Designed miniproteins, single chains, continued (5). Designs and how they scored, part 50

Each design is a single chain, and the fold is of that chain. pLDDT is the mean over its residues in the fold that is shown.

## One batch from the design tools (miniprotein)

Design m17719
Fold by ESMFold2-Fast:
Structure m17719 (fold): chain A 78 residues (1-78)
Amino acid sequence: GASELAQRVYQRLLALGVPPELAAAIAGRVAEGFLDGPDAAIAAAREEVDRLVAEGRLTEAQGQQIIDAVRAAVAEVT
């Protein structure tokens, strides 16, 4: 469910070296999006990541790694 997905995303992002605050924000957006389905979860992650990259809080390379991690986590719960 959404809680399992949020936990999986959060742990994967921490393993990538994403700061806990950003990992929690992204995981929360993914869980909210997942209520509308797996594609919506990935879209929510992309929106949040693009915002953080635009703010200079993540690099574009980190953003791509995060989206790949989110896709993997979504696949594990669907």
Scores: mean pLDDT 86

Design m17720
Fold by ESMFold2-Fast:
Parts: sequence; structure tokens; C-alpha cells
Structure m17720 (fold): chain A 83 residues (1-83)
Amino acid sequence: TNAVSALFKQYFKPGNGPPLTEEMKEELLEFAREYGESLGLPEEVIEEVVKTVEEFLDSLMGKPLDLEKAKKFIKTALELQAS
């Protein structure tokens, strides 16, 4: 289990925002990929982060999620990979 997975579990706790839908999940995965590409990250690194995000979102389907905070968290996680 990588650090991104652990941080996502803590961030996506119940009680924040609307229930996670398949459309929200797809938006977050596409956002992660595009942002990672914008930072110049290798495709392999982007794929690992996207896969980790997808696995966590799958475990949280139908549970409350703050979409804007999730996007901000994804940005931070990817920026740490770029450093």
C-alpha cells in the first residue's frame, strides 16, 4: 500500500459532501490523469496514482465525498510525486 492510498482513505471519510457517483469517480480519475500530465510526470507514475485513486473510490461508492476537496487533495498528492 503506497502513501497516496493511505492519505485517500483518511481524506474520503464519511460525512463530507454528496454521495460518490460513477460520474464523480470518472471526473476525479480524468482530473488526476490530466493534472499529472500537466506536471510532466512519467506515464507510469500517473497510472499508479490513477489506479490507487480508482481502487479507493470503488471502496467509497455511494458514500459522501467533497468533490472540490478531493480534487485539491489529488493535486497535492501528484505535486509530491513531481518533487
Scores: mean pLDDT 74

Design m17721
Fold by ESMFold2-Fast:
Structure m17721 (fold): chain A 106 residues (1-106)
Amino acid sequence: VISQLQKLANETVGKSDLSPEAMELSIQLEISLAKNSIAVLKDESIPEDIRLAMGMLSLAVALTDPHASEEIKELYREGIDALAAGDIDKAIETLDKLIAELEKLL
C-alpha cells in the first residue's frame, strides 16, 4: 500500500522539480508535522490508544512523500515501529532525531 501510494505520488508530483523555496517550505512543513505529532503524543488528555493511532497515521502518510530521502524515510519507519509497540518515549526520541535531520537541510 505505501509503495503504491509513493508510486502514485511520484507520477503526479515527483516529476515536478521543486524550487529551492518550495523545498524549504516542504521541509518546514515536515518539521511542523513532527512537532505536532510530539505534542499529541505528550497530551495525556487524549487516550493513549488514540494518540498512538493518530501518530502512526501521520507518519504513514509522511512515508508517501516522494521527495524524502531514504534516511528520512527510515526515521519515519522507526517512529511507526515504536508507536506500533506502544513505546511513546521512543517515538518522541525518533521524532526529535527526525526534526534535527530536517533542520540540517535548512
Scores: mean pLDDT 72

Design m17722
Fold by ESMFold2-Fast:
Structure m17722 (fold): chain A 64 residues (1-64)
Amino acid sequence: SAADKVQEAFSLLGSPDPAVVREALETIERYGSRQERRLAYQLVARYHPDPEMRALARERLATL
């Protein structure tokens, strides 16, 4: 289901592989609510180990 896809995508947001994180964010944007999309980018911006991934998430939050 769409909800299952979103739940799985949230579990992948901390992946050290930026390609996995990008695909997870795309899944949340496609199937998630506006609030779930905002939460996903906030989590990446604050907690992701890669500073470039955090910067990308902050940039996208500014346009949400």
Scores: mean pLDDT 87

Design m17723
Fold by ESMFold2-Fast:
Structure m17723 (fold): chain A 80 residues (1-80)
Amino acid sequence: SALDRLRARLAALEARFAALRSKLSPQEAADIRGDIALARDAIARLERDPTPRNLLLAEVALISLESTLFVAERRIARRE
């Protein structure tokens, strides 16, 4: 289902965050945790009310989280 795919995507992004956590600044870690919380909330809303709008909002939240992680990964690579 779409919901199962979104949950799997979030789990993969949370695993990426966990792998980076020791290399992140406190601000970078806070920003990513904020995006994870927004993605979790969007998926929870989709579970309660499975509308096309809530599906779109969950997908957008995951894209935002992926972008935040990508930027953090790039900053870490440039520091090292």
Scores: mean pLDDT 88

Design m17724
Fold by ESMFold2-Fast:
Structure m17724 (fold): chain A 70 residues (1-70)
Amino acid sequence: MEELKKKAIEYTKKAAEYFNKMRELVEQARRSTPEEAARLREQARDYGKKAVEYMNKASKYFKEYIEKKK
């Protein structure tokens, strides 16, 4: 039970970290040359995908935790 809550919190933090990295790269791309901007946007897309993946994992563990606590 506690492990499910711990995993949910951990993945939520991971998702937030990757979303923050994605946003930072997007902002940097706005101030970069076209070539650099293209590379930074590719990296931002990868971080965005990871953030969504961790958010989905966090949601799954939170759902399991809530169901177990009923």
Scores: mean pLDDT 81

Design m17725
Fold by ESMFold2-Fast:
Structure m17725 (fold): chain A 75 residues (1-75)
Amino acid sequence: MYILTVTLEKGASVETLLKIAEIVKKYGGRIEEVDSSGEHTVIKARFETREQAEKAAKEISKLPGVLKVEIKEEP
């Protein structure tokens, strides 16, 4: 499986968070974790295929307040 990690600016809008959730669902992913306790909000989403994760990452990276998008292959 593939884990997409999205790092957002502190104070990223609720609209950006909702758009991320919609994009993840659109490409067949599932949100596993949302952590806003740190300096940034970090969202982790699980995808079955690399292609789904890459398509989601490209679309998410265009959103305002997104600092970083990473994809990792996880067993």
Scores: mean pLDDT 83

Design m17726
Fold by ESMFold2-Fast:
Structure m17726 (fold): chain A 73 residues (1-73)
Amino acid sequence: MEEEEREKKEKEAEELRKKAIEYASETARHMGLGIKYRIDGDMEKAKEHLELAQEYSKKMQELVEEAKKLREE
């Protein structure tokens, strides 16, 4: 089997990991903002940021699973 194909999959998995780290960072940022707005009593902004944190967390999980599939093959 072509070694180039394996190296390509490894690089793709690493790129997905880097993207997952970016989404993890966004998740943390929106979680922090959501908590801050809750403390400040701004429940509408708090909910918006917590929903965004959940979205980024879900995208991060999807990228991690895709990276695992590429590495296990």
Scores: mean pLDDT 80

Design m17727
Fold by ESMFold2-Fast:
Structure m17727 (fold): chain A 58 residues (1-58)
Amino acid sequence: MSERELVARITALELRRIGLELDLELAQRQGTITPEQAAQIEAEIAALDAEIAALRAQ
């Protein structure tokens, strides 16, 4: 993977992560999310963080 492709992929993953954080925050403020649902979204964020870290290690 080229450095440009790597940076573009990392940026796309970071934007997706931000979207999940905003969705989680909004749902928590509205009281529409259970702790189990919040944990699921947090697990998705953690998976994105792991992929970003793996790409940065290349």
Scores: mean pLDDT 84

Design m17728
Fold by ESMFold2-Fast:
Structure m17728 (fold): chain A 98 residues (1-98)
Amino acid sequence: SMMEKLSEKWKEALKNKDIETLKELVYELAKLNPEKLYESNGKEFIEKKKKELKEKGEEKFIEELIELGLKNGVDEETARNGALFAAAVIKALIELEE
C-alpha cells in the first residue's frame, strides 16, 4: 500500500519533470538507510557527482547526463528519466549530509 502510493507519486513526478518532488521521495527512502545509495554507486563516484551538481547547477547537470545517455544509445525518454533520477538521488544525499 505505502510502496504503491510512493510508486504512483514517483511516476507522476517523472512525467511532470518535477525534480524537487523526486528529491523529496528519494530523501524519505534514504533517511531510513543512506548507506544503500552509496553501496550501489560507490562512495568516490557519489562524491564526484555531488561536486559536479554543486559546481554546474541542477539544469546543466541534468542536461549533460541526458546528452551522455543519448551518446551511449539510450532513447531520449529513458535518458531524461535516468538523469532526473540521478539528480534527485544526489540532491537527497547532499541534503542528508548538511
Scores: mean pLDDT 74

Design m17729
Fold by ESMFold2-Fast:
Structure m17729 (fold): chain A 67 residues (1-67)
Amino acid sequence: DKAIEAAINGDFDTAKEILSKLSKKEQEEILKKMKKMLEEAKRRAEEIGAEPDPTLVEGYKVIEETV
């Protein structure tokens, strides 16, 4: 999904633009997918005593605010 790819690469403006062209249902599906990605990233980070990728964390927040 292009919106998710833009968000995880730090291209938040592109992610927001893509989301704005989608239906509410499609936006909610993207948010759900990113939530799972963030939860998996948090789990992996905890295994090595680190924090999840800050770009992924910020990307999720941007999408959550837009949806």
Scores: mean pLDDT 79

Design m17730
Fold by ESMFold2-Fast:
Structure m17730 (fold): chain A 86 residues (1-86)
Amino acid sequence: AAAARAAELAALARELEELGRFFDEVVTPLLDGELPLTPEIREELEEAVRRLRELARRARALGLDELARNLEGAAEQLEAFLRSQE
């Protein structure tokens, strides 16, 4: 139904806004060397990777294929960064 699809799009948009704030406040400063990679931040990044992959699956289910690819790319970038810090 259109109402159910609209509700899911709204939920996806809200979660993307929350994740975008996390990127601005934590990920971007971390990659720029302005924030240290603590165990707590590492755990938050690992959770962000899981959230990005879940949001990508939800975006694809809604037919938002470009968004899904961008979210998967962001997850791969964060995983590569975390592996480089081992």
Scores: mean pLDDT 84

Design m17731
Fold by ESMFold2-Fast:
Structure m17731 (fold): chain A 61 residues (1-61)
Amino acid sequence: SSEVEKITEALLKLADSMRAAGHSDAAIRAYLDALLRHLQREEGLPEADVARIRAVLDAHL
């Protein structure tokens, strides 16, 4: 699939791992938001793609 789909799947797996490790949904959200901001700045991920990934993560959490 697309790069955005791969990033989304990786972040969902990370969220599941963090939840299994006992992290709260709030802590997971904060970490994933920080990671998405990093990807936007470092890899030039478009804001539209960031918004799409955030929507999927919010629905999952």
Scores: mean pLDDT 84

Design m17732
Fold by ESMFold2-Fast:
Structure m17732 (fold): chain A 82 residues (1-82)
Amino acid sequence: MEKLKQQEKENEKIYKEIQKDLSVNDPELNKILNSLSKENQLKVAGLVKHGISILDALELVASIEGNEELLERVRKIKKEKE
């Protein structure tokens, strides 16, 4: 229980830093992150903390949760950036 609470607090801090950066550099991606549940936002933050890109983290979370709408949206953004 204690380890989970510590990880959640750390991931919340990372998520806030991601939001602040994206609000300036990628407002469209920031909107997508803000549309996620809090649990999925923290999962993305945890993956980014371990060196995974935000887009790859979103794609992994969408795939694991079976969220086809999120997966399609992330894939469209990846295509636009290539």
Scores: mean pLDDT 77

Design m17733
Fold by ESMFold2-Fast:
Structure m17733 (fold): chain A 72 residues (1-72)
Amino acid sequence: SPGQRLIADALLEVAEQLSPEVAEMLREAARMLLAGAPIAEVARLIQKAMNAASDEDRQLIVEALERASVEL
């Protein structure tokens, strides 16, 4: 869906600014979302990324998702 692509693009874009471990988790979440994986599985991986993230990385992820949600 257009909304799924918008969120996936936001995850891929913000991943470029994050620590490598957190970035890889968000890239996988974006790939899962684009492949039509269940939303619950994608959300779980994003939550895992958030839990592994520094406060700075976590803020960047939240801001990216909030920006994407406004465009939905």
Scores: mean pLDDT 84

Design m17734
Fold by ESMFold2-Fast:
Structure m17734 (fold): chain A 101 residues (1-101)
Amino acid sequence: MSLQEILDLLLSTDRETLLEIEELLYKILDKLNLKPVSPFDPSASVDELASKNLEQFGYLFTKLMQMLFNVDKADLRNPEQVKAAIEKFTELYNEALEEES
């Protein structure tokens, strides 16, 4: 999965897709023993869901970079850190999707 494919999912205008992504992000965060940055809210508007999912993803992505490279600060300008975080997110996302099936 590319970063663009992830962003297209996070910025979806389909409410059902956004709710599915919210649930998947919460499952991934829980699996990593990370606390979500916003509470789960299935009643949120499409715009609110997209905003919350983007914030959750940004937090998760930063934490993946920190964990994979054992660094205090993620460097979004480091292509090696970005690539490794995308690969790890893709792995975790596919695992979460299999649990939903």
Scores: mean pLDDT 77

Design m17735
Fold by ESMFold2-Fast:
Structure m17735 (fold): chain A 87 residues (1-87)
Amino acid sequence: LSPMERDFIEELRKLIEESDLPPEVKEAFLSMDDETLAERLRRLIPALFEDKDPLSREFYRQLVIKELKENPELLKRFAEALLSLPV
């Protein structure tokens, strides 16, 4: 993973850890390695990793983090969707 992708994953993990999500959901996220989490994110939101423009990728990553911070219901649905993806 690039340093920018690692920073995004670290920020996402922090959001999940500080959230009101059930302990089992938090544990599932915190136990995943960065590569596994990145692969699931690429399937759920390809634009975060696959856009050709680095500035667009960074913009989308920052937008996702902001929306998840401001909307606990969205964070919960995002976490559930990510964990429900087939391996």
Scores: mean pLDDT 78

Design m17736
Fold by ESMFold2-Fast:
Structure m17736 (fold): chain A 100 residues (1-100)
Amino acid sequence: DEAAKRAEELLRNARSTRDLAEALGYAVELLKQGRYEEAIRIARRVQELTREWGADTSVSSLDEENVVVVKPDADPLDERNRLGILYNAAEAVIELAKQK
C-alpha cells in the first residue's frame, strides 16, 4: 500500500501538475504490481482534477498565493497543455488496468 498511500497523499494536497504526474507514476507502479483497482482509482482522481483545473485555467489572479490551477508567473498555456497530457496518461492507465 506504500504506492497507493503516497499517491493519495499527493492528490489530497495537489497544488500543481507535477503532483498529478507523481501520483500517476505511483498508479503505473500499482499496475506493475497487479493492483489494478488502486491504479484505476488514482488515475480517475487525476482525470477529475485535470478536468476541474482545466475549466479554471483562464483564472490567473483569484488568489496569487493559493492558486491551484494557475501559479504566480506560470504560463497558462503550458499548464493547460500539461493538464491535457496528464488526462490522456491517466486514461491509458485506466485502459491498461481494465484489460487485466
Scores: mean pLDDT 70

Design m17737
Fold by ESMFold2-Fast:
Structure m17737 (fold): chain A 58 residues (1-58)
Amino acid sequence: SELEKKIKEAMEKQLEISIKSLTEQGRTHLIPHVKEGYEINYKLLLKQGKESNEAKKV
């Protein structure tokens, strides 16, 4: 759905910012961990978005 596309795009932008920040700090070894965390959170956000829509369709 459009919501999923928007969430994905927002997450990708946030990921890029985080990677940039880590690179500037010299903490590039943390990038894989951050990427995995974003993937997990992305799945959670998708689930929450769907549940929120279901709760509001009263």
Scores: mean pLDDT 74

Design m17738
Fold by ESMFold2-Fast:
Order: structure tokens, then C-alpha cells, then sequence
Structure m17738 (fold): chain A 81 residues (1-81)
């Protein structure tokens, strides 16, 4: 479950990095935020490996921090974890 959630977040971030339409970008940003909330909820139920999955999530988010149009969203999501 957690690994699939991390993959979904990464794929949505890749789509957002390539998207130039403002309406589609807003929809993708909302989907990413929803997936991060779902990840946080799943982590709160997990008794083992929480720090490892949190670290993986932060590493995925940081990999997109160098994309100027994603920088603000990435910083917001990292702070929420």
C-alpha cells in the first residue's frame, strides 16, 4: 500500500512537471495534495517503518524541487510530512 502511494505521488509530480495548462495543473496539484494526505493517514496507522516511508516520500518530493514551477508545492508538501 505505502509503496504504491509513493509511486502514485511520483507519477503525479512527473505529470505536473510537464503540464502547462493552468486548469490541468490545478487538478494535478489537488490530486497530489490528496495523495499526500492519504499517505499521512496510512503512516499514522503504521506501527513499523514509518520513518523509512516518510524519508522515501521526502526524497521523491525533493527530486522535483529543482523544477521551478513545482518548488513552492514541493516545499509545502515536505513541511506537511
Amino acid sequence: MLEEMLKAIEELLKELAEEEDEVKRAALESAIKLQVVALQQELSKTKKGVEEYKKKAIEILKSFADVPKLKELVEELIKSL
Scores: mean pLDDT 81

Design m17739
Fold by ESMFold2-Fast:
Structure m17739 (fold): chain A 80 residues (1-80)
Amino acid sequence: SKETIEKAIEVVERYIEYLKKEETYNEIDKTLIVDGIKEAIEGLPDKEKFNEYLEKILNSKNKEELIKELEKLKEFLKKY
């Protein structure tokens, strides 16, 4: 639904903001972010496409890559 999409966008934006404010990043932060996003998008159709974005997010090597992949997911959600 539109409400689910808007909430998912908000969740992704909150994580991007958090990462931009933090001076340090670690593996546990990435795992918690991925799990939070999985919950937010659970009710949306075409989960296979979302799984592709989540895989790229999970495989990010540093904070900069993680933010870039989160921004890509946000743009995909906006086009939904």
Scores: mean pLDDT 79

Design m17740
Fold by ESMFold2-Fast:
Structure m17740 (fold): chain A 90 residues (1-90)
Amino acid sequence: GGGAFMYASDAVPEIQSLIDEGEKALKDGDYEKAIKLFEEAVRLADRALRIAEDMAKMQGMDFMGKTGIGRLRSLRRRAQELLEQAKKKK
């Protein structure tokens, strides 16, 4: 359903929380848990980015949309890098 973009600020902390928990699992040697958490973070970020990009185009909110998209892309990149690290250690 729609509505996730209305709470983009909530999506950002949720993604960050998944990354933080994944990094803790990675430090603890729980690579399977870390992989799952980072995969969830990437999926959530990809979904939020799709919604944010669509909203920015429809509403002409290009400047504000780009700012939110940049933050989501940074989190997505971080989660992907950590995911690759966890997979290599497993």
Scores: mean pLDDT 74

Design m17741
Fold by ESMFold2-Fast:
Structure m17741 (fold): chain A 83 residues (1-83)
Amino acid sequence: SEDVEKARKLIEEGKILEALKITKNLVRQGKYDEALQILEEILKHPLLSDEVKKLLERAYFLLRQGKVDNALKLLDEAISLLE
């Protein structure tokens, strides 16, 4: 996926906010497997704050359970903390 490759490059550059915006758009499009791949890579980032990490771990688990609206709310909270 071109969106996944773009998000990976952004994560390597420390552009977590931009990568999360791509992730949110993929979730809205029903591309859950691609969104989960990006979230796993963001969660491995060494400079991710504990507060953002906890929100994204919860979003990951909710998305895996099909709780899409709840996952999107947590993604929005993480995005707001990084803006």
Scores: mean pLDDT 89

Design m17742
Fold by ESMFold2-Fast:
Structure m17742 (fold): chain A 88 residues (1-88)
Amino acid sequence: MSAEQNALMKAVIEELTPDRVAKAAGLVLENPQISNGELADATGLPVEVAAEIHMEVLLGNSAAQGASDDEIRAIARETAAKLNEIYE
């Protein structure tokens, strides 16, 4: 990824609230077949961030079991922390 792309992604992650991540995770749990583009449009997140949240939710098996509000918020916090670690 270019320096400009990394800087843009980092700025978006710094503005990424747990509520936006929780909304994205909730949408994936409700419709696991949602596209990354639709998820990005619905949440206001970049498609790359939406794709990462989509993959993390699916791998966590939460989509198969149905997550509680507390589980969705936990996923949101963990995803935000992972994204922050990856880019800084």
Scores: mean pLDDT 64

Design m17743
Fold by ESMFold2-Fast:
Structure m17743 (fold): chain A 60 residues (1-60)
Amino acid sequence: SVDEEVLRAAAAGDLDRAFELAKKHPDQLSPLSYQTLIDAARAAGREEKAAELEKLYQQR
């Protein structure tokens, strides 16, 4: 599933891939996956991406 692909990409450190999948399929990600990806983005210093993900989650 898209949810599993996003989590796998984030776990592998491929945040750019995870972000692209989230943007293409915002309604297919669970709240937990959004939170996990947002936390990973912040941990990597990707604050702008974390903000984009929060906005996608709100708009889903």
Scores: mean pLDDT 81

Design m17744
Fold by ESMFold2-Fast:
Structure m17744 (fold): chain A 85 residues (1-85)
Amino acid sequence: MRTATGEAYTKDGKKITVTLSEDGVATGGGNPISDPQEAEDRILATVKAAVEAVREAGGVPLNPGLPTDEMTEKARKIVEEILAK
């Protein structure tokens, strides 16, 4: 199983460690966040970390599970913005 680990930050600067694997994306971190906006920011930060981790691991996508399908479009835009740099 191939894995890559990256770090991301939420909107308020909280650090999230994420591991990208063939089975999907796992986010390490503290207590659950009850604020929906903070939860969304955490999901997007996880996607950013996953993109960076994949790039660092050689840029080969492993078809990982991403946060819910509802977040896919936002995640795609964030990924495109990161890759455009």
Scores: mean pLDDT 47

Design m17745
Fold by ESMFold2-Fast:
Structure m17745 (fold): chain A 94 residues (1-94)
Amino acid sequence: MVTLTVDASEAAIQAALEEALRTYVLTGEEVELVIKDAVQGDIEQVRVDAPDGTMGLLRLTNKASGEVATGVLELDRAGNVVRVRLEPVTIVAK
């Protein structure tokens, strides 16, 4: 598993997600993103249904390979995004 720490801006998160997906495609390792110093304004883009320990679903598509990775957004008690974890893509035999 590779861990990347990223600033809590939309542009930085997007760039880190693209890097994480590229790393996963090349190495087959699970990638975890840690959003450092998340700001309150960023949470309005996150959909949440749980009252405590809230999680949102994220879907990423690699434009070069067409592969799709799913992930989970983890929120702290204040509703700030503190972690993004990408789910591993299953290697399918040809």
Scores: mean pLDDT 48

Design m17746
Fold by ESMFold2-Fast:
Structure m17746 (fold): chain A 82 residues (1-82)
Amino acid sequence: VLDKVNQVAEEEAQRVIDIVPSVSQEDQDKLIQQARQGKGPLGIVDLVNKLSKDPELYKKAKEAGDEAISRISETLFDEFGS
């Protein structure tokens, strides 16, 4: 059950990395690591906040991050809410 949630979190973390330009390799690795540890949503929020210095980049990161968190939450609901 948690394995499926962690897999979706890792996939969504990778999608955020692919959508958002200018994410450093260090930040990419940190986000994937957090997703694998069951901290995917927290990792996404951390990345979005780090990008807050650039308004254009922050907007893209927030949109991609909000969508990713929504998909992870849907997976959690499907696994535990049904």
Scores: mean pLDDT 78

Design m17747
Fold by ESMFold2-Fast:
Structure m17747 (fold): chain A 96 residues (1-96)
Amino acid sequence: MVSQEEIDRAVIIIQLAVVIVDGKNGKVSKETVEAARKALDAIEAGNYKEALEWLKKGVEIEPDNLVLLNAASIVARLAGDEETAKEYEEKRKKLK
């Protein structure tokens, strides 16, 4: 059986890859792409707290980016920051 952490990690990696690809196509700012790349590096190192700080910066630059908000909420849960995870999840719901 695949663990919930493994599923969450895979989802985040895919979501951050989407943000990076959207940046290459001019749909997302270069600063947001840099934040996504740094977050991905931190996730690969198992440092979810550092990944969350980079994603917070990305959300400040593009607060309406649903993919980035979803990635930030999942990373916040993996970092043990359930309050921040809930805040980003509620922001994502308001944009529906």
Scores: mean pLDDT 82

Design m17748
Fold by ESMFold2-Fast:
Structure m17748 (fold): chain A 93 residues (1-93)
Amino acid sequence: RERIREAAERIAEAFPELTKEIQRAIAAMVAAVHRGDRAAADAALAKAKELWRQMTERAVEAGVISEEEGRAVFEHETAALEQLRASLEAAAE
């Protein structure tokens, strides 16, 4: 867990523009869930996952993280996004 967090922090520092786009996609997902727009929430979640994939791939290419760390970060962060969405939907009841 600590190694995954450290790897994610290194990626975020190396790619501030992609990090900002991911934050915007997460904000769009939160807003969509809050207004009950399932299609917009699905699109925003897919966009956030796609941006994480691009960022981890670029980080591996740049030597910021290993290929194994890239896979672990991507899996952990996409699972966290799915969990965030589920928590927001439960709270919106």
Scores: mean pLDDT 83

Design m17749
Fold by ESMFold2-Fast:
Structure m17749 (fold): chain A 75 residues (1-75)
Amino acid sequence: SLREQAEAVVRAVREALARFGEAAVRRLEASIRESSTDPELAERAIEAVRAAAAGDDEKAVELLLELAEEELARE
């Protein structure tokens, strides 16, 4: 399910933070910006990553689900 995928992403972000520190979060943010063709979508994805890193799992999952639903609506 989309929720299970969002929860897995949140878990991966926290595991990266635990293993590599805040530098891992900054690297994820840079990678998202570099690989994205849509700056607005990239910043929204980064907001979800920051929420996960801050321990706000519910907010991070909600943001990721919103992004996934918009992507699915594009066919």
Scores: mean pLDDT 81

Design m17750
Fold by ESMFold2-Fast:
Structure m17750 (fold): chain A 61 residues (1-61)
Amino acid sequence: SSLEEKIEEHRKEVEEQRERSLAFVRRHISDPEQREQAERRVDENADAVIESREEQLRKES
């Protein structure tokens, strides 16, 4: 359906952005503790954005 297509498209966009953000963190943060914290934040933010947008799209359908 159009709704499922929009959800999947958005998920792919967020996953691509997550991959780029993780690559940036791994390249620029040399401290192991800070890098781990930054990676966790990137993953948590990506998951939250995917969930929020899916909920919003389903609510507006």
Scores: mean pLDDT 86

Design m17751
Fold by ESMFold2-Fast:
Structure m17751 (fold): chain A 96 residues (1-96)
Amino acid sequence: SMLENAKKFYDAAVTTLDKAVKENLLSPAFVAQLQAMIKQIQDAIDSNRPEFIRGLLLQSSLFGLLIAKAEQSDNPELVEGAKILEEEMKKILPAK
């Protein structure tokens, strides 16, 4: 379901962001932007409106940039987390 995909994406996004922050890979401004977007995703899940998450992801390159930075990390757990996040994001976004 869209809601289940949204929850899995949210979990992957939070986990990847937390690890990237601990590795000092992101600027404070970029962290703030990602945290604001994650809050909007959480609000959409809590409101049972998972369709809004697709719109948020289409309007923003933030998670694509997070994935790219995490994949360049020397931390194998963060690289694996980025791959999971990319996979979960693809389940929400239309790929044609």
Scores: mean pLDDT 83

Design m17752
Fold by ESMFold2-Fast:
Structure m17752 (fold): chain A 78 residues (1-78)
Amino acid sequence: MEKAEKALKEGEEARKKKDYLSAGKHYREAGQAYWQEKKYDKAAESFRLAAEEYEKAGDKNAAAMAQVAARMAERKAA
């Protein structure tokens, strides 16, 4: 199983359990893996999901960092 896809599924499962901090971490891992695969559109989406989950967890610093990563991935996808 591709590393990015595995991390994305782990994030989705954590979100279903309302474990927002773990969901954010897994979505961030997925974004990083998609970036390494040069799938910048999927990386941007994964980083946006990470930011949303970190925001729900109350981790404003992690959310802000994930938002910056999403924006950088969006620029590369364009």
Scores: mean pLDDT 86

Design m17753
Fold by ESMFold2-Fast:
Structure m17753 (fold): chain A 79 residues (1-79)
Amino acid sequence: GDLNAKVTINLNNEISGHNATATITKELAILVLENIKELLPDAKITVTVGDKSADTLEEIKELLKNAKEGATITVTVKP
């Protein structure tokens, strides 16, 4: 399926103060976000693609599955 499509992730981690950008597959992006949620359960994670935003893991997964190849995805991690 489209999970092999590449997306650009812009990570803004407000807990650590670090920003990062990477081009990865949708499948890897979902796995990374699942792992961040598991390691930082109290952190508020917001994911934005275009005009759509999600802040629950279920909605984030759906948003990422529906993103097109080459989409820019912004991830913000707050305490």
Scores: mean pLDDT 81

